# Ledger of designs, part 20: designed miniproteins, single chains

Each design is a single chain, and the fold is of that chain. pLDDT is the mean over its residues in the fold that is shown.

## One batch from the design tools (miniprotein)

Design m673
Fold by ESMFold2-Fast:
Structure m673 (fold): chain A 84 residues (1-84)
Amino acid sequence: PLGLAADPALAARNAEAARRDAENARELRERARELEAKGTPEDLRRAALLATSADLLRVAGRVNAELVPDPAEREELLAYVEEA
C-alpha cells in the first residue's frame, strides 16, 4: 500500500519524474561518450563528471519509478531508466 496509490495526480508526478530523470541521464551519458571519443585529458575529466551525474539521475529515476502504483507502468519506467 503506497501512499500515492490513492492519488492519481501524485502517481503521475512520480512517473513524470522517473521519465525526466531517465531522459536527463541518457543525454548526459551520450555527451560523456562524445567527450570520451575526443580523448583529451580535459574531455575525459568532463566525461567522468557527466557519467557520475547520469548514474545519480538513474538512481533517482529508479526511486521515482518504484513509487508508481501501477505494476505495468512501474515495470516500463524501471526498464526505461535501466536503458539510460
Scores: mean pLDDT 83

Design m674
Fold by ESMFold2-Fast:
Structure m674 (fold): chain A 77 residues (1-77)
Amino acid sequence: MLEEARERAVEAARRAVDAAAAGDLAAAQRHNEEALRLMEEAIREFGEKGKEAAKEALAEAVAYARAHAAAIEAALA
C-alpha cells in the first residue's frame, strides 16, 4: 500500500535524525540507508505515485530535522 510505504520511509528517516541527535552516527547512517531503500522501492512499485510519496516523505524528514536544529539553536540563545 502506497500510504504504508510512505509512512515506513518517514519513520526510518525520523529514526536517522533521532540517532544523529543522540550522537550515534553509525545508527543514523543505517536508518538513512533504509529510508532511501524504502523510497526507491515505492518509486519502483508505484511509479509516479511512488515519486510523489517519496517527495512527501523527504519533506517530512527535512521538517523534522529542521525542528531539531531550531530547538538546539533556541537552547543556546
Scores: mean pLDDT 77

Design m675
Fold by ESMFold2-Fast:
Structure m675 (fold): chain A 100 residues (1-100)
Amino acid sequence: MEEYKKRAKELLKKWLKELGLTEEEVEEYINSRTPEEIVEEFREALRILQEEHKNNQLSSEEAKEALKTLLYTLWAIYEGKLSPEDIERLKALVREAQAA
């Protein structure tokens, strides 16, 4: 488990760097929010991405900010900030988004 989580965090660090985000900025984001707030912001980010995709505007500033929120949420999962129940809610939101 630990080896897999460490490898996944290194991959997330690369994606964060590509978006111009630092590890410290991501840590500040997740530490300033509750798990419930992280799940709610993830839900809104998925809605924004769906609307931007529908309008062919995935390169918009709103889409970029939504992608950052998705990465913050993935980081929170690997830091153990989200419960298994929170993670199942996130999976349900992704399935709902893909079905729409």
Scores: mean pLDDT 75

Design m676
Fold by ESMFold2-Fast:
Structure m676 (fold): chain A 84 residues (1-84)
Amino acid sequence: MRESIEENAELIREAVARMSEAVGYDYIASMLALAEALSLAAENSPETFRRAMEAGVRATEEAAKHASPLEAARAGVEAARAAA
C-alpha cells in the first residue's frame, strides 16, 4: 500500500515537471488535485493510475501547443478521467 502511494507520488512529481514546462504552475495545481484523487481511487490498481496520469500529461502537452493554458489543463483532466 505505502509503496504504491510512494510510486504514484513519484509519477505525479514527474507529471508536474512536464506540465509546468507546458502551461505553468497555476493550471498544474488543478491537475495535481485530480492526480491525488485518482491516486486514492487507484490504490487497488496502480497500473490504471499510471495510464491515467500519462494520458493526462500527454493531452495537456498537446493541447498547450494550440490552446490556452486553461483549455490545455481541462484537456488533461478529461483524458486522465477517460483513462481511469
Scores: mean pLDDT 66

Design m677
Fold by ESMFold2-Fast:
Structure m677 (fold): chain A 70 residues (1-70)
Amino acid sequence: VRARAEAILSRASETVPRQVADMLLGATEGELSQEEVDRLLAEAREENAILLAYAQETGDQVRVSLLQAG
């Protein structure tokens, strides 16, 4: 969990949110089906849960607040 969470955190502010935003923009243009959008959102929620667990484990209250808000 820890090593994977650290790898995700180093990229999450750059890569993952941008990928999700780009995919949602594609859906807005009719390039993705609702089922595909739901699948991508489910994957993002799973990664967010891993990051939240890591933040709680390390006592990083700032990250906990950010992950709960997002």
Scores: mean pLDDT 60

Design m678
Fold by ESMFold2-Fast:
Structure m678 (fold): chain A 80 residues (1-80)
Amino acid sequence: STADLNARLQALVDRAAALALEIFRTAPELRPEVLALMREIQALVERFSASTDPAERERLLAELEALVAELEALAARARA
């Protein structure tokens, strides 16, 4: 349902924000890479919000999941 897609979007946005804050606290030298990923995430969020097509919204969620995975990789580097 569209409500399920919206819930998945919110979970991804919340996860991205939490990862960005963690990296900013632990490895501020990674800030440029985090900001670049957050800009890409914001662009996908805007496209998702503008879309009424469930199939397009599913594709945008998959792209968001990939960007969140890149943030998780940066967080792992920050923890090392």
Scores: mean pLDDT 89

Design m679
Fold by ESMFold2-Fast:
Structure m679 (fold): chain A 109 residues (1-109)
Amino acid sequence: RPPLPSPLEAARELLEKTREYFEKVKQAIAAGNKDEALKILREIVADLAHFITEHGDRLTPEQGALASEALRHAVEALRAFQAGNYDEALKHLERTIELLERLVELLEA
């Protein structure tokens, strides 16, 4: 198996991709394109779950807790969106980004 990227490199890429997807979700909601927003929200959840699967064993308990909390908020964003609670969905995505920012900070230390 080829070497995996470092948890720090993977977390940085995940953070930047999640920020880009957050902007796309906001644009899709503003355009009334609910199917596109839902697709992107599912991709955010999948990317976070993939990060935990690939790197979870290489994280400290504190780092792992931040990654799991970020995934939990991404799942809650998807659920809120499916319920039509778009403001709540965006707040959960903001929390996901904050938790990923904290994860990157801990991995840089």
Scores: mean pLDDT 88

Design m680
Fold by ESMFold2-Fast:
Structure m680 (fold): chain A 63 residues (1-63)
Amino acid sequence: MAAVERVLAAVREAAGLSDEEIEEARAVGLAAPPTADPSSGVPERAVAAALKAGEIVAERSAP
């Protein structure tokens, strides 16, 4: 499975994000450029999706 989908599944489980919030995070992740350096070991798209999901969780905690 794609790294973006793994990250989004984990965040959905841990933070209880809605389907709309998951789709928003997925869209941001998929819009990010692919990792240019495979030796980094970190997929840029998965990181972008995780950061967006974290922003959504933080906004849900703010009044």
Scores: mean pLDDT 69

Design m681
Fold by ESMFold2-Fast:
Structure m681 (fold): chain A 72 residues (1-72)
Amino acid sequence: SIEEIEKEVKERVEYAEKLFKEGRYTEAGMLLLAERVEVWLLAKKTGDERLKELLEELERKIKEFVEEVRKE
């Protein structure tokens, strides 16, 4: 279900944030990018607005991570 997908994505994003805080930037970035691709494909396949919103949230999180790295 869409609700299960949203829950799984949220848990994976939280894990990526944990990796980022531990200084494991490459692993955190790769997890977020992989998740972005999966959500993008599902949004394309289903046309579901909730998945489109989830994709936008992932894009924002990736941008935030990139900006944080650029400050260091």
Scores: mean pLDDT 82

Design m682
Fold by ESMFold2-Fast:
Structure m682 (fold): chain A 84 residues (1-84)
Amino acid sequence: SLEELLRRLEEAVRRGDVEEVREVLSQLDLDALVPASLRPDFLPEDATVRDYVRYLATMAYVLEKYDIADTLLEWAGLSRDDLL
């Protein structure tokens, strides 16, 4: 399910597991809506997986996991200028 994939993605980001991040991203539709159960309070109701990936990239950057942050940004079609 999308919820399971997004939970796996967040866990992989927190662990710094770049291979798991790449594997989960390959199964995601970046234009899909984020399940309400996983949506952070600051994201709008129409937030997409792309918005969620940008959020995770920002988290990875703050945690100084730059390889993870860059991997997430590349898959989302974003750059470091797009970090929250």
Scores: mean pLDDT 84

Design m683
Fold by ESMFold2-Fast:
Parts: structure tokens; sequence; C-alpha cells
Structure m683 (fold): chain A 97 residues (1-97)
């Protein structure tokens, strides 16, 4: 349990680093969402992670620690998680083929 939680937190920390870098670079919310969602999806596939809810929880926890209740960051996180859910759903459907 702890080992998986540490892995999820590490993925979340890198994902939040990408959000911070994108904001600092003046990137659009759309570009940030695409970059971060692609990173999270790739890490979930590589590590065979199926627990989207645990990844989501870790992502929100790390973001709150770094940005507090920043409404722009929270909106970006929600869009990232929506994109991750859609991409993982499509990936799982292809695996059933």
Amino acid sequence: MLSKEELYKKIAEKAVDLVEAGLAAGQSDRDIVMTVAKYVVNEMIKNKITDIELVQGAFYDVAKERFGDNPRVMAILEKVMTAVIIEMSLYNEELKK
C-alpha cells in the first residue's frame, strides 16, 4: 500500500511541476492540460496503474500543498483528470480488441 502511494505521489509531484512550468512560461490552459494529461497517462500505462481515483487524490493533495485553493490551478487539474479518464478509457477499449 505505502509503495503504491509513494509512486502515485511521485507522479503527482512531476505533474504539478509541469503545471507550474507551463504557468510560468505563459502557456494556455489547453496546452498545459494536454502536456500534463499525456505525462500522467504515459506513467499510468508504463506502471500498469488502474486506480485513477488514487492518482487523482495524490494530484489534488500535491497541488493544494504548492498552490493552495488557487481557482485557476484547480480548474486545470479538473481538466487534466477529465482528459486522463477519457484517454485511459479509450486505451482500455483498444486492449479489449
Scores: mean pLDDT 79

Design m684
Fold by ESMFold2-Fast:
Structure m684 (fold): chain A 72 residues (1-72)
Amino acid sequence: GAMAALKAQIAALKQKIADLEQQIADLDRTLAQLRAQGAPESQILEVEVEIGMKRIELGVLKIELQRLEAQL
């Protein structure tokens, strides 16, 4: 039914959010290591940009989750 489909979509979206949060955490650790090692600013900037893009994606997914949960 529609309710079961909605709950399945919410569960799938929560998993995507969790996976993305883990990816961001992994990149934050990479960034800390690069800074500690005195890596070139260009390499640091590439990781910072990737983190920024993933944080924007995470925000979009969280808004989508709120919309779906509001339908319950």
Scores: mean pLDDT 90

Design m685
Fold by ESMFold2-Fast:
Structure m685 (fold): chain A 62 residues (1-62)
Amino acid sequence: SASVEEALRLANALVGKKVYSLGAATRELNTPGLDPAKSKTKLVFASKQLLDAAAELDARVA
């Protein structure tokens, strides 16, 4: 349906932005001298945002 197609387009846009955040957190983890705990917190936050986006899309197509 049109709703599913629109939801998938929005998903790709949202996931793209959230994946970029995950990439930034991963780069921080690989930087010498940084606190790994801070980088882990940032990565977890980005993961939650991706899960929230997925849940929103599921609600729209249900």
Scores: mean pLDDT 58

Design m686
Fold by ESMFold2-Fast:
Structure m686 (fold): chain A 96 residues (1-96)
Amino acid sequence: MVLLATDIENPEAARALAEELEKKGYEVLGVVTVSDLGPEFREALQNRDYEKATELAEKAIREKIAELGKVPDLVLATSYVFKKAAEKLGLPYELI
């Protein structure tokens, strides 16, 4: 069971990536997207405030895990920010 954490802004593109991962044999438990983190996350990335962006990503991953009621075996991250967030949470991660 994997959690996809992605900086893809387009929800359709994020969904397409999750579907491709499922076709590759991953069990995608849930998806965290930029839309889940809100405008503050976009502003942090634009300003290169990676510390704030990582804190917001960490919060979003924690909230998604709580919502799902299951801890993922692996976080698939499309950016260094989500990789660092997973690392800070003590979750196994892979940068894709």
Scores: mean pLDDT 84

Design m687
Fold by ESMFold2-Fast:
Structure m687 (fold): chain A 123 residues (1-123)
Amino acid sequence: MPPIQITQSGGGTVAEGSSVTLTGKISGANLADYGVYWWLQRPGQPPVLLGGISGKDPSHYWLAPRYEGRFTISVDVANNTVTVNMTDLRPEDTGTYTFAIRDGSGGNEEIYGQGTQLTVVPP
């Protein structure tokens, strides 16, 4: 059986005030059976958890309060895809963004994507 993997896309270098979409494609598993977690690693800082969404019930999601209104998280369970839309980007949003999935049955195993780098530059 192929290993469970998350393939991430999006990011790059963008201007302050721009919008970007980050996407994670899950292979080797059904997203409906997993919770998705969204992490940010800033340069020289420990990773922080930004939010999560249920693959079983995508209406059950959470975002860290400081990112509510600027960021949205959604899943396309039929296509095994998680998407974050980020708006009104700021230099402080610069870092590596990583999706992780965790078994929704209450298991403790997490599978991490490779991460995508986002750099937000002032005008």
Scores: mean pLDDT 82

Design m688
Fold by ESMFold2-Fast:
Structure m688 (fold): chain A 68 residues (1-68)
Amino acid sequence: PETVVIPEEEREARLEELLAELARLAPKDWVDQVRARIERARAAGDREAFDRELVGAYTMVQHLRSRA
């Protein structure tokens, strides 16, 4: 999945949903670090970097759920 097309507002909604799931499955400190990395990518204005962080969060949620 190298090509991901997600609208700006939908990306933010998806991100918040993924972070909420991570908060249920992972410690707050870890979720805080993920949020900080995403905010840094956003500040850099790097669309690809932001999308990679979003995909990474999604993959982590799926991975944690499979081990629950």
Scores: mean pLDDT 71

Design m689
Fold by ESMFold2-Fast:
Structure m689 (fold): chain A 69 residues (1-69)
Amino acid sequence: SPLDEIRAVVDRTKELIRKREKDKKEADFLIGLLDRLERRASTLSEEEQRVLLEQLRGFHQELETLLAQ
């Protein structure tokens, strides 16, 4: 389901942040934002969940590029 895919992308993105972001306060802030978005996603329609999933996939790709070295 889109919700299960959102959870998977959020978990992958949190793991990327934990391993690559050297500023712990910045990492904790971003992880907290992702946790809130995941909780909010459960209240959305399936169509809205698909839009959020696409946005989260884009965010993950941008972070991976920014943190790639």
Scores: mean pLDDT 85

Design m690
Fold by ESMFold2-Fast:
Structure m690 (fold): chain A 86 residues (1-86)
Amino acid sequence: SDVERALELAEKGTKYAQEAAELADESEERREAAEPYMLAALKEVQKAAAIYDAAGGDEEAALAAALPELEKALEYAKKALEAAKK
């Protein structure tokens, strides 16, 4: 379901963002490389939250409406992790 997909995207995105942040804490170079992607991921998460809030009380419909932004947030989180690994 769209709800299950939204949860999977959120879980994976959070995990990649956490791993990127841990690597970024090891050096300024890794932090500088990861930071643009981490900020981009945060921006997409904030957009998803705004869409969720605007959808009202229907949680399933709200999560489904936010899917594109959650997918984009995951992509940026993955890029942040890849940048931090260098």
Scores: mean pLDDT 81

Design m691
Fold by ESMFold2-Fast:
Structure m691 (fold): chain A 68 residues (1-68)
Amino acid sequence: VKEILERQLDLSVRHLALSVELSILEREMRRNGVTPAMQERIDRLRAEMDRLQAEIDRLDAQLREALA
């Protein structure tokens, strides 16, 4: 249980860091306009965030099963 919670915390911290990076990049896009390179970077960040969220959700399901 504790190990699952620690992994969820680590993944949540990584997700938060990517969210901050995405926010900064979106602000720069609004200032400079949309470029292919910036769109590609945003797409990569969103894909990574989706993967982290999926892993967090998987660990949450494991935690619920362990507590049942």
Scores: mean pLDDT 82

Design m692
Fold by ESMFold2-Fast:
Structure m692 (fold): chain A 77 residues (1-77)
Amino acid sequence: SEGFAKAVRLAKAALELAKVLAKLNGEEMKTSEEREGDVLKFTAESSTVKVEVIATPESVEIEIEINGEKKTIKIEF
């Protein structure tokens, strides 16, 4: 689905941003990926940065935590 393809691209962009943030802090990132049908879950974390992305055909939810401060962004298609 076109929506799912867009969601996956956005999820990958969020993960690349998380890697850049960790590198700027001199840290390595641990990444994980889970897929259940049309639901794709990515997690990327270091000591100071954690990013969790849930991608579906209908939406992308991005949770970013930096130094214990947490923000969630949801984009619906």
Scores: mean pLDDT 75

Design m693
Fold by ESMFold2-Fast:
Structure m693 (fold): chain A 85 residues (1-85)
Amino acid sequence: MEEVRKLLDEASQHVREGDYQGAADALLRAARVYEELGDYARSDYLREFARGLLENPEKHSEYSSRLSAGMLREVGRQVDRELGV
């Protein structure tokens, strides 16, 4: 969990610097950590976000301020609530 948070913080910093490739790489590393933990839903979420970031970097840069805190919370809420609904 702390490993993932550090990777998400790294991704957020890369986005602020305009390094969208570095941000995507950090997100993919975080996805791999979740996959190894058996959390495929969160892993898929991060992989999809990384792909979207590379395809539409300007759009995804709007989420930079929420990447390390908001996105991790949103992924958790998405898995818990959407599966429950």
Scores: mean pLDDT 66

Design m694
Fold by ESMFold2-Fast:
Structure m694 (fold): chain A 107 residues (1-107)
Amino acid sequence: SVEELFKKAYEAEKQGKIDESVKLLNEGIKAANGDPKKIYEAIPEDAKHPYFLMVKGVAAVFVGKPKEAIELLKEAYKRGGTDADLKAMATFVANLLGLPVEEITGE
């Protein structure tokens, strides 16, 4: 299930297995097959890794929670620094919401 894949990804993150965590996170996104509600609800509430916050933020846009999405992506970008994937997702969400990317990155 989506929940089991995200749970495994979070456990891999806790163990410092970042490559495995990212792989499992991507498998969970694929298993959700375009259902943002499944993604939003399945990510653990205590997950603080930038990629988990980013994925939850993107899903929050599509479930009609744009203010939460902006806050989650700001935290993801702040924690992940200048990671190219985080900046790409910040740009993607800014475009979806009709906002300048600086509203998310703070630059």
Scores: mean pLDDT 75

Design m695
Fold by ESMFold2-Fast:
Structure m695 (fold): chain A 75 residues (1-75)
Amino acid sequence: SLKEENLKNAEENEKLAKEYADRGDSRAAGNYFTSAQAYKFGAQSDEALAKIHKEWGEENRKKGEEDREAVEKKR
C-alpha cells in the first residue's frame, strides 16, 4: 500500500541519515533525515484524511437512516 511504501522509504532514509551522521557527514545526514520526515508526514496525512472521510460517511449514513423517506428508492 502507499502507506507501507512511505513508511519503508522513511525507514531507509532514517538509516542512511544515521550512517552519515556516524561518519561525520552532517549535511548528508540532514538531507536524509528531512526526506525521512517527509515520507512519514505523507503516510500520516493519508491516514488522517481516510479517517476523516470514514467519520463523515458514518455521520451521513446515520442521518440517512433517520430520514427513511429519502432513502426509499434504492437498496
Scores: mean pLDDT 72

Design m696
Fold by ESMFold2-Fast:
Structure m696 (fold): chain A 97 residues (1-97)
Amino acid sequence: MREVVAELMRILDEAWERLLAAKTEEEARAIAEEAKEAIRRLAPKLSVESLSMLQIHVAVYLTEARTHHPDDAIVIAAVEEIGRAIAEEIQRKEAEE
């Protein structure tokens, strides 16, 4: 569990750095899709609490993007999509009663 959280956080940190360096919408979409696939693959191994922590981590990136890169609609949209993927995995786990 703890190792899986660290792995996904590392993937999200790498995706954030790559998004800041992305020069095209196509490149940003590819980075977002890779991050979303990693979330979907690793989420089954994580608790709702761990996913909620990762959602907060992504929310920090979204705040950073909106504050320091407000004109970069591509990066903002990509980070929002990554955050949405985590939220969907949380909802899926909570639906299992």
Scores: mean pLDDT 82

Design m697
Fold by ESMFold2-Fast:
Structure m697 (fold): chain A 87 residues (1-87)
Amino acid sequence: AFTPADFPFGVYEGTDENGKKVLVKITPFGVWVLDAETGELLAKIPLTSFGLAAEVVEENGQKVLKVTNALDENGNKVSFTITKKLK
């Protein structure tokens, strides 16, 4: 599946590889990673690329989604972790 069952389409809180707070929008048309403070678009990831890079892991009894080296639309590798669904 392109998205794990525990992380359906929606808007999520996350953290990038540098510890920066991000908002992650998972949609049927792709995944957008935005700076949580400014709203700046940091990465746009094809849904197929996201699905190949995403893994559900358990931390402290809670499920988190770890995304490792997803290729964005410009061919750059992007890593982040998402935890909480906002809507």
Scores: mean pLDDT 83

Design m698
Fold by ESMFold2-Fast:
Structure m698 (fold): chain A 87 residues (1-87)
Amino acid sequence: IEKLIEEYAEKAKKEKIPVEEAFRELAIELALKLGLPEELAERLAELLLELHRAPSISPETEELLERLGEAIENKDTEEIKRLIEEL
Protein backbone atom coordinates (compact mmCIF):
# COMPACT_ATOMS: atom_id res chain seq x y z
CA ILE A 1 0.00 0.00 0.00
CA GLU A 2 2.90 2.45 0.72
CA LYS A 3 4.26 1.89 -2.81
CA LEU A 4 0.79 2.53 -4.23
CA ILE A 5 0.47 5.78 -2.24
CA GLU A 6 3.85 6.95 -3.57
CA GLU A 7 2.91 5.98 -7.14
CA TYR A 8 -0.32 7.99 -7.07
CA ALA A 9 1.37 10.96 -5.37
CA GLU A 10 3.92 11.01 -8.22
CA LYS A 11 1.10 10.71 -10.77
CA ALA A 12 -0.63 13.74 -9.19
CA LYS A 13 2.61 15.76 -9.42
CA LYS A 14 3.21 14.72 -13.06
CA GLU A 15 -0.41 15.43 -14.11
CA LYS A 16 -0.53 18.64 -12.01
CA ILE A 17 -3.66 17.62 -10.13
CA PRO A 18 -4.28 17.88 -6.36
CA VAL A 19 -2.96 14.94 -4.31
CA GLU A 20 -6.45 14.69 -2.75
CA GLU A 21 -7.92 14.06 -6.23
CA ALA A 22 -5.34 11.39 -7.10
CA PHE A 23 -5.97 9.49 -3.85
CA ARG A 24 -9.73 9.74 -4.43
CA GLU A 25 -9.21 8.17 -7.87
CA LEU A 26 -7.11 5.40 -6.31
CA ALA A 27 -9.75 4.70 -3.64
CA ILE A 28 -12.55 4.62 -6.25
CA GLU A 29 -10.55 2.22 -8.47
CA LEU A 30 -9.89 -0.09 -5.52
CA ALA A 31 -13.54 0.08 -4.41
CA LEU A 32 -14.76 -0.81 -7.91
CA LYS A 33 -12.34 -3.75 -8.20
CA LEU A 34 -13.19 -5.05 -4.71
CA GLY A 35 -16.93 -4.27 -4.60
CA LEU A 36 -16.62 -1.84 -1.68
CA PRO A 37 -19.39 0.69 -0.93
CA GLU A 38 -18.84 4.40 -1.65
CA GLU A 39 -18.56 5.25 2.07
CA LEU A 40 -15.53 2.95 2.44
CA ALA A 41 -13.97 4.42 -0.71
CA GLU A 42 -14.24 7.91 0.82
CA ARG A 43 -12.72 6.70 4.11
CA LEU A 44 -9.91 4.93 2.23
CA ALA A 45 -9.10 8.12 0.29
CA GLU A 46 -8.94 10.05 3.58
CA LEU A 47 -6.62 7.45 5.13
CA LEU A 48 -4.29 7.45 2.11
CA LEU A 49 -4.01 11.23 2.26
CA GLU A 50 -3.34 11.20 6.03
CA LEU A 51 -0.62 8.56 5.58
CA HIS A 52 1.02 10.57 2.79
CA ARG A 53 1.05 13.73 4.95
CA ALA A 54 2.21 11.98 8.15
CA PRO A 55 5.89 12.55 9.07
CA SER A 56 5.95 9.01 10.51
CA ILE A 57 3.52 6.21 11.27
CA SER A 58 3.30 4.10 14.43
CA PRO A 59 4.27 0.40 14.37
CA GLU A 60 0.61 -0.43 15.08
CA THR A 61 -0.58 1.56 12.05
CA GLU A 62 2.19 0.03 9.90
CA GLU A 63 1.00 -3.48 10.85
CA LEU A 64 -2.59 -2.59 9.96
CA LEU A 65 -1.41 -1.23 6.60
CA GLU A 66 0.47 -4.47 5.82
CA ARG A 67 -2.68 -6.44 6.64
CA LEU A 68 -4.75 -4.09 4.45
CA GLY A 69 -2.37 -4.66 1.54
CA GLU A 70 -2.66 -8.44 1.96
CA ALA A 71 -6.48 -8.22 2.16
CA ILE A 72 -6.54 -6.18 -1.07
CA GLU A 73 -4.35 -8.78 -2.84
CA ASN A 74 -6.64 -11.58 -1.59
CA LYS A 75 -9.81 -9.58 -2.48
CA ASP A 76 -11.05 -10.19 1.07
CA THR A 77 -13.78 -7.53 1.16
CA GLU A 78 -14.81 -8.23 4.78
CA GLU A 79 -11.22 -7.94 6.06
CA ILE A 80 -10.67 -4.73 4.03
CA LYS A 81 -13.83 -3.23 5.57
CA ARG A 82 -12.76 -4.23 9.09
CA LEU A 83 -9.24 -2.80 8.65
CA ILE A 84 -10.50 0.50 7.19
CA GLU A 85 -12.87 0.87 10.19
CA GLU A 86 -9.99 0.02 12.59
CA LEU A 87 -7.61 2.55 10.99
Scores: mean pLDDT 73

Design m699
Fold by ESMFold2-Fast:
Structure m699 (fold): chain A 77 residues (1-77)
Amino acid sequence: VSEELKAEIAAKAEAVVAEDMAVMRQQGLSDEQQIALLQQALAYYRQQLQTASGVAKVMAEANIAALEKAIAELQAK
């Protein structure tokens, strides 16, 4: 997988997580509820990473990184 494609995948993963968080905030979900949903998504990608290779592995790693960052930012409040 090229470095350019990895960068695009990482940027898209962060954008998707940011949009999901904006939707959760618009619906009035608490920080605790947001963390719970993000942790559920994180568990999905961690399970997929166990069998993923090539581009699928890069996508799973990018989504895991974006979700971990979002959870950490919510917990730091």
Scores: mean pLDDT 83

Design m700
Fold by ESMFold2-Fast:
Structure m700 (fold): chain A 74 residues (1-74)
Amino acid sequence: SRNDEFNALVDEISALANEATKALRAGDKAAAKAKLDELRRKVEEMLSRFPDDPAVRQFAEEVLKGIEKYEAQL
């Protein structure tokens, strides 16, 4: 279902964000960048799968803001 697909993508995005944060805390900038790049791709996938959904767009915007904040630490 749409809900199951959305929840699966949210879980994947959350896992990638946690891995990026862990890599940043460890000082592994290369691993952090790789995870942030993968996270950005998953957000793009989510927006493509759920076009014109305001809740999905808002979630994606918040994740992208987080990516920008973490990239500033690289």
Scores: mean pLDDT 85

Design m701
Fold by ESMFold2-Fast:
Structure m701 (fold): chain A 83 residues (1-83)
Amino acid sequence: MKELPLTDEQIEAAAEELVKLAEKYGIESTSDVEKSKKVNKELSEKFGLTFPTLSVGILPKEYDRETLIAMVRADADFSVIFS
């Protein structure tokens, strides 16, 4: 069972870190699965949750900040509900 869901501040920090890590690893295409896995691993290590939707080759830069925050929150919430 997952622990309590992330706070709003932690969700925002995770969304910001996601964009930063995607830029750091140079994720330019949804086919960059190996780079996406590295990003998800670092997010999981920093925030203690898995982000399955974010690990399957989305391009974080194609989403606005509010959408990314919503996606991170949804992944965290689904991890709690279905684990």
Scores: mean pLDDT 65

Design m702
Fold by ESMFold2-Fast:
Structure m702 (fold): chain A 83 residues (1-83)
Amino acid sequence: SVEELAKKLKEKVETLSLEELEKDENVQRILKEKPALVALLKEEIRKHPEDYKYLAEVARKLFPEESDDSRINLVAYLLLQLK
């Protein structure tokens, strides 16, 4: 569910460092291959930085081919980068 995805996102933001998330191979791949979609996600994070449920839904829409774990790791990375 989106609620479970938002809970996992919150846990990753609270427990992982920017450096740890940056080492994720899927995060690195998405940043290289889909920079325009990453830019759209960054704008949504800037507008709604604490709405983890909304950001999880946005990540599913922008990155339909990715796993939920990769989507959550990407959002967590960008949330920490933009703080």
Scores: mean pLDDT 88

Design m703
Fold by ESMFold2-Fast:
Structure m703 (fold): chain A 97 residues (1-97)
Amino acid sequence: VEELLAAAERALAAGDLEAARRLADEAAEAVFAQPHPSPEALRRVAELYAALADAYEAAGDLALARELTLRAVALYIEAVGEEIDEEHPEAQARTTA
């Protein structure tokens, strides 16, 4: 997944927001495809979405910036949940369904 994250960061630096978003989505899918996604990997994807949100905000796309910010926040919450569960395997995080 590190290669996808690095590729997304390079696309973002080049101003190719569409490619950066696509690579970020691929990185997220690769992390979630793992049977035990690491909290650090989830945080790295969250940071990438946060950087994309800043870039879209600078470009004037406030709606996409807001959506990407919410995705980043959700991934941070997921990472914190995984860290807590890893320390206490019996701690059940109730997903509201």
Scores: mean pLDDT 74

Design m704
Fold by ESMFold2-Fast:
Structure m704 (fold): chain A 135 residues (1-135)
Amino acid sequence: MKPEELKTPEEIIAYVDRLEADVDAWVERVLPILEKNYPELAELVRRFHERVHKALDLIRKLAEQGKVDLAKKGLSRVEEIVSRVMLAVNQALNALKYSKDKKEIDFWISVAKRTVEEGIRELDELIKELEKELK
């Protein structure tokens, strides 16, 4: 089910809980791999994870206040950012696992770093917007 199809606060909160659990499981899987050789990317993933939790908490609060359309819009944005970041990091991990070419690995790590940094920036902007709507 897509965020735009959600109709009730309860459905939004359930979707937030599932997305949060999926992100948590993904971070737990990727961090140990990145920390060994790419500590800078690992740190970016940790900061991204903190921003995802903060954005999802604010979306949950909007849903609890009955601001369903705002919560849905925020949730769609978080899911888009999360999907993009996960894809970029997963491509870097695939290169690390299967490639023997250091230049190819370094290229995908560089793409992942930029994508995570962009995701953090977009989440920080979204968090400010969501905090403003809770007033």
Scores: mean pLDDT 90

Design m705
Fold by ESMFold2-Fast:
Structure m705 (fold): chain A 66 residues (1-66)
Amino acid sequence: SLEVRIEVAEHEIREAAEKAGVKLSEEQIRKAALLLAENPGKISLKDALIAAGVSEEDAEKIASLT
């Protein structure tokens, strides 16, 4: 379901942000997770984070952690 996909995406974004040392607001996490859940294969994690109001630098750090 979309709801489960949003919850999974929120968890993955939160974990990746913590690993990157970047502090995201709950609103940024929710917006990015919604974009990823609604647009599978059409939007990258970096683009979803930028659209949610995360800086390009921080979005790149989160997306390119490994």
Scores: mean pLDDT 83

Design m706
Fold by ESMFold2-Fast:
Structure m706 (fold): chain A 94 residues (1-94)
Amino acid sequence: SLEATRKAAIELLKELQKFVRENSKDPEIAEKVSKALDEAIKALENGDFETARKKLIEAGKLVDEAEMSPEDKRKAIRLLTAAAILVTAADLES
């Protein structure tokens, strides 16, 4: 259960990295989002839920700044929110 929940969170974060890269007109912000999410993924793989949450908050702020349509920003935030819920669930299972 815990491993399945972490894997699901990581898969959503990888989907978010791809989505922002494909839909952002600002490559600098897209790269910062990708790095924050890479750090969140690494933290999740190491069981560091505090760092993972911090990096998800950072990624959310960067997504808000990204040059994307309002609809694409909403989709990105939904993916991020779903991942954050799974991170919380994984932390509670550990």
Scores: mean pLDDT 86

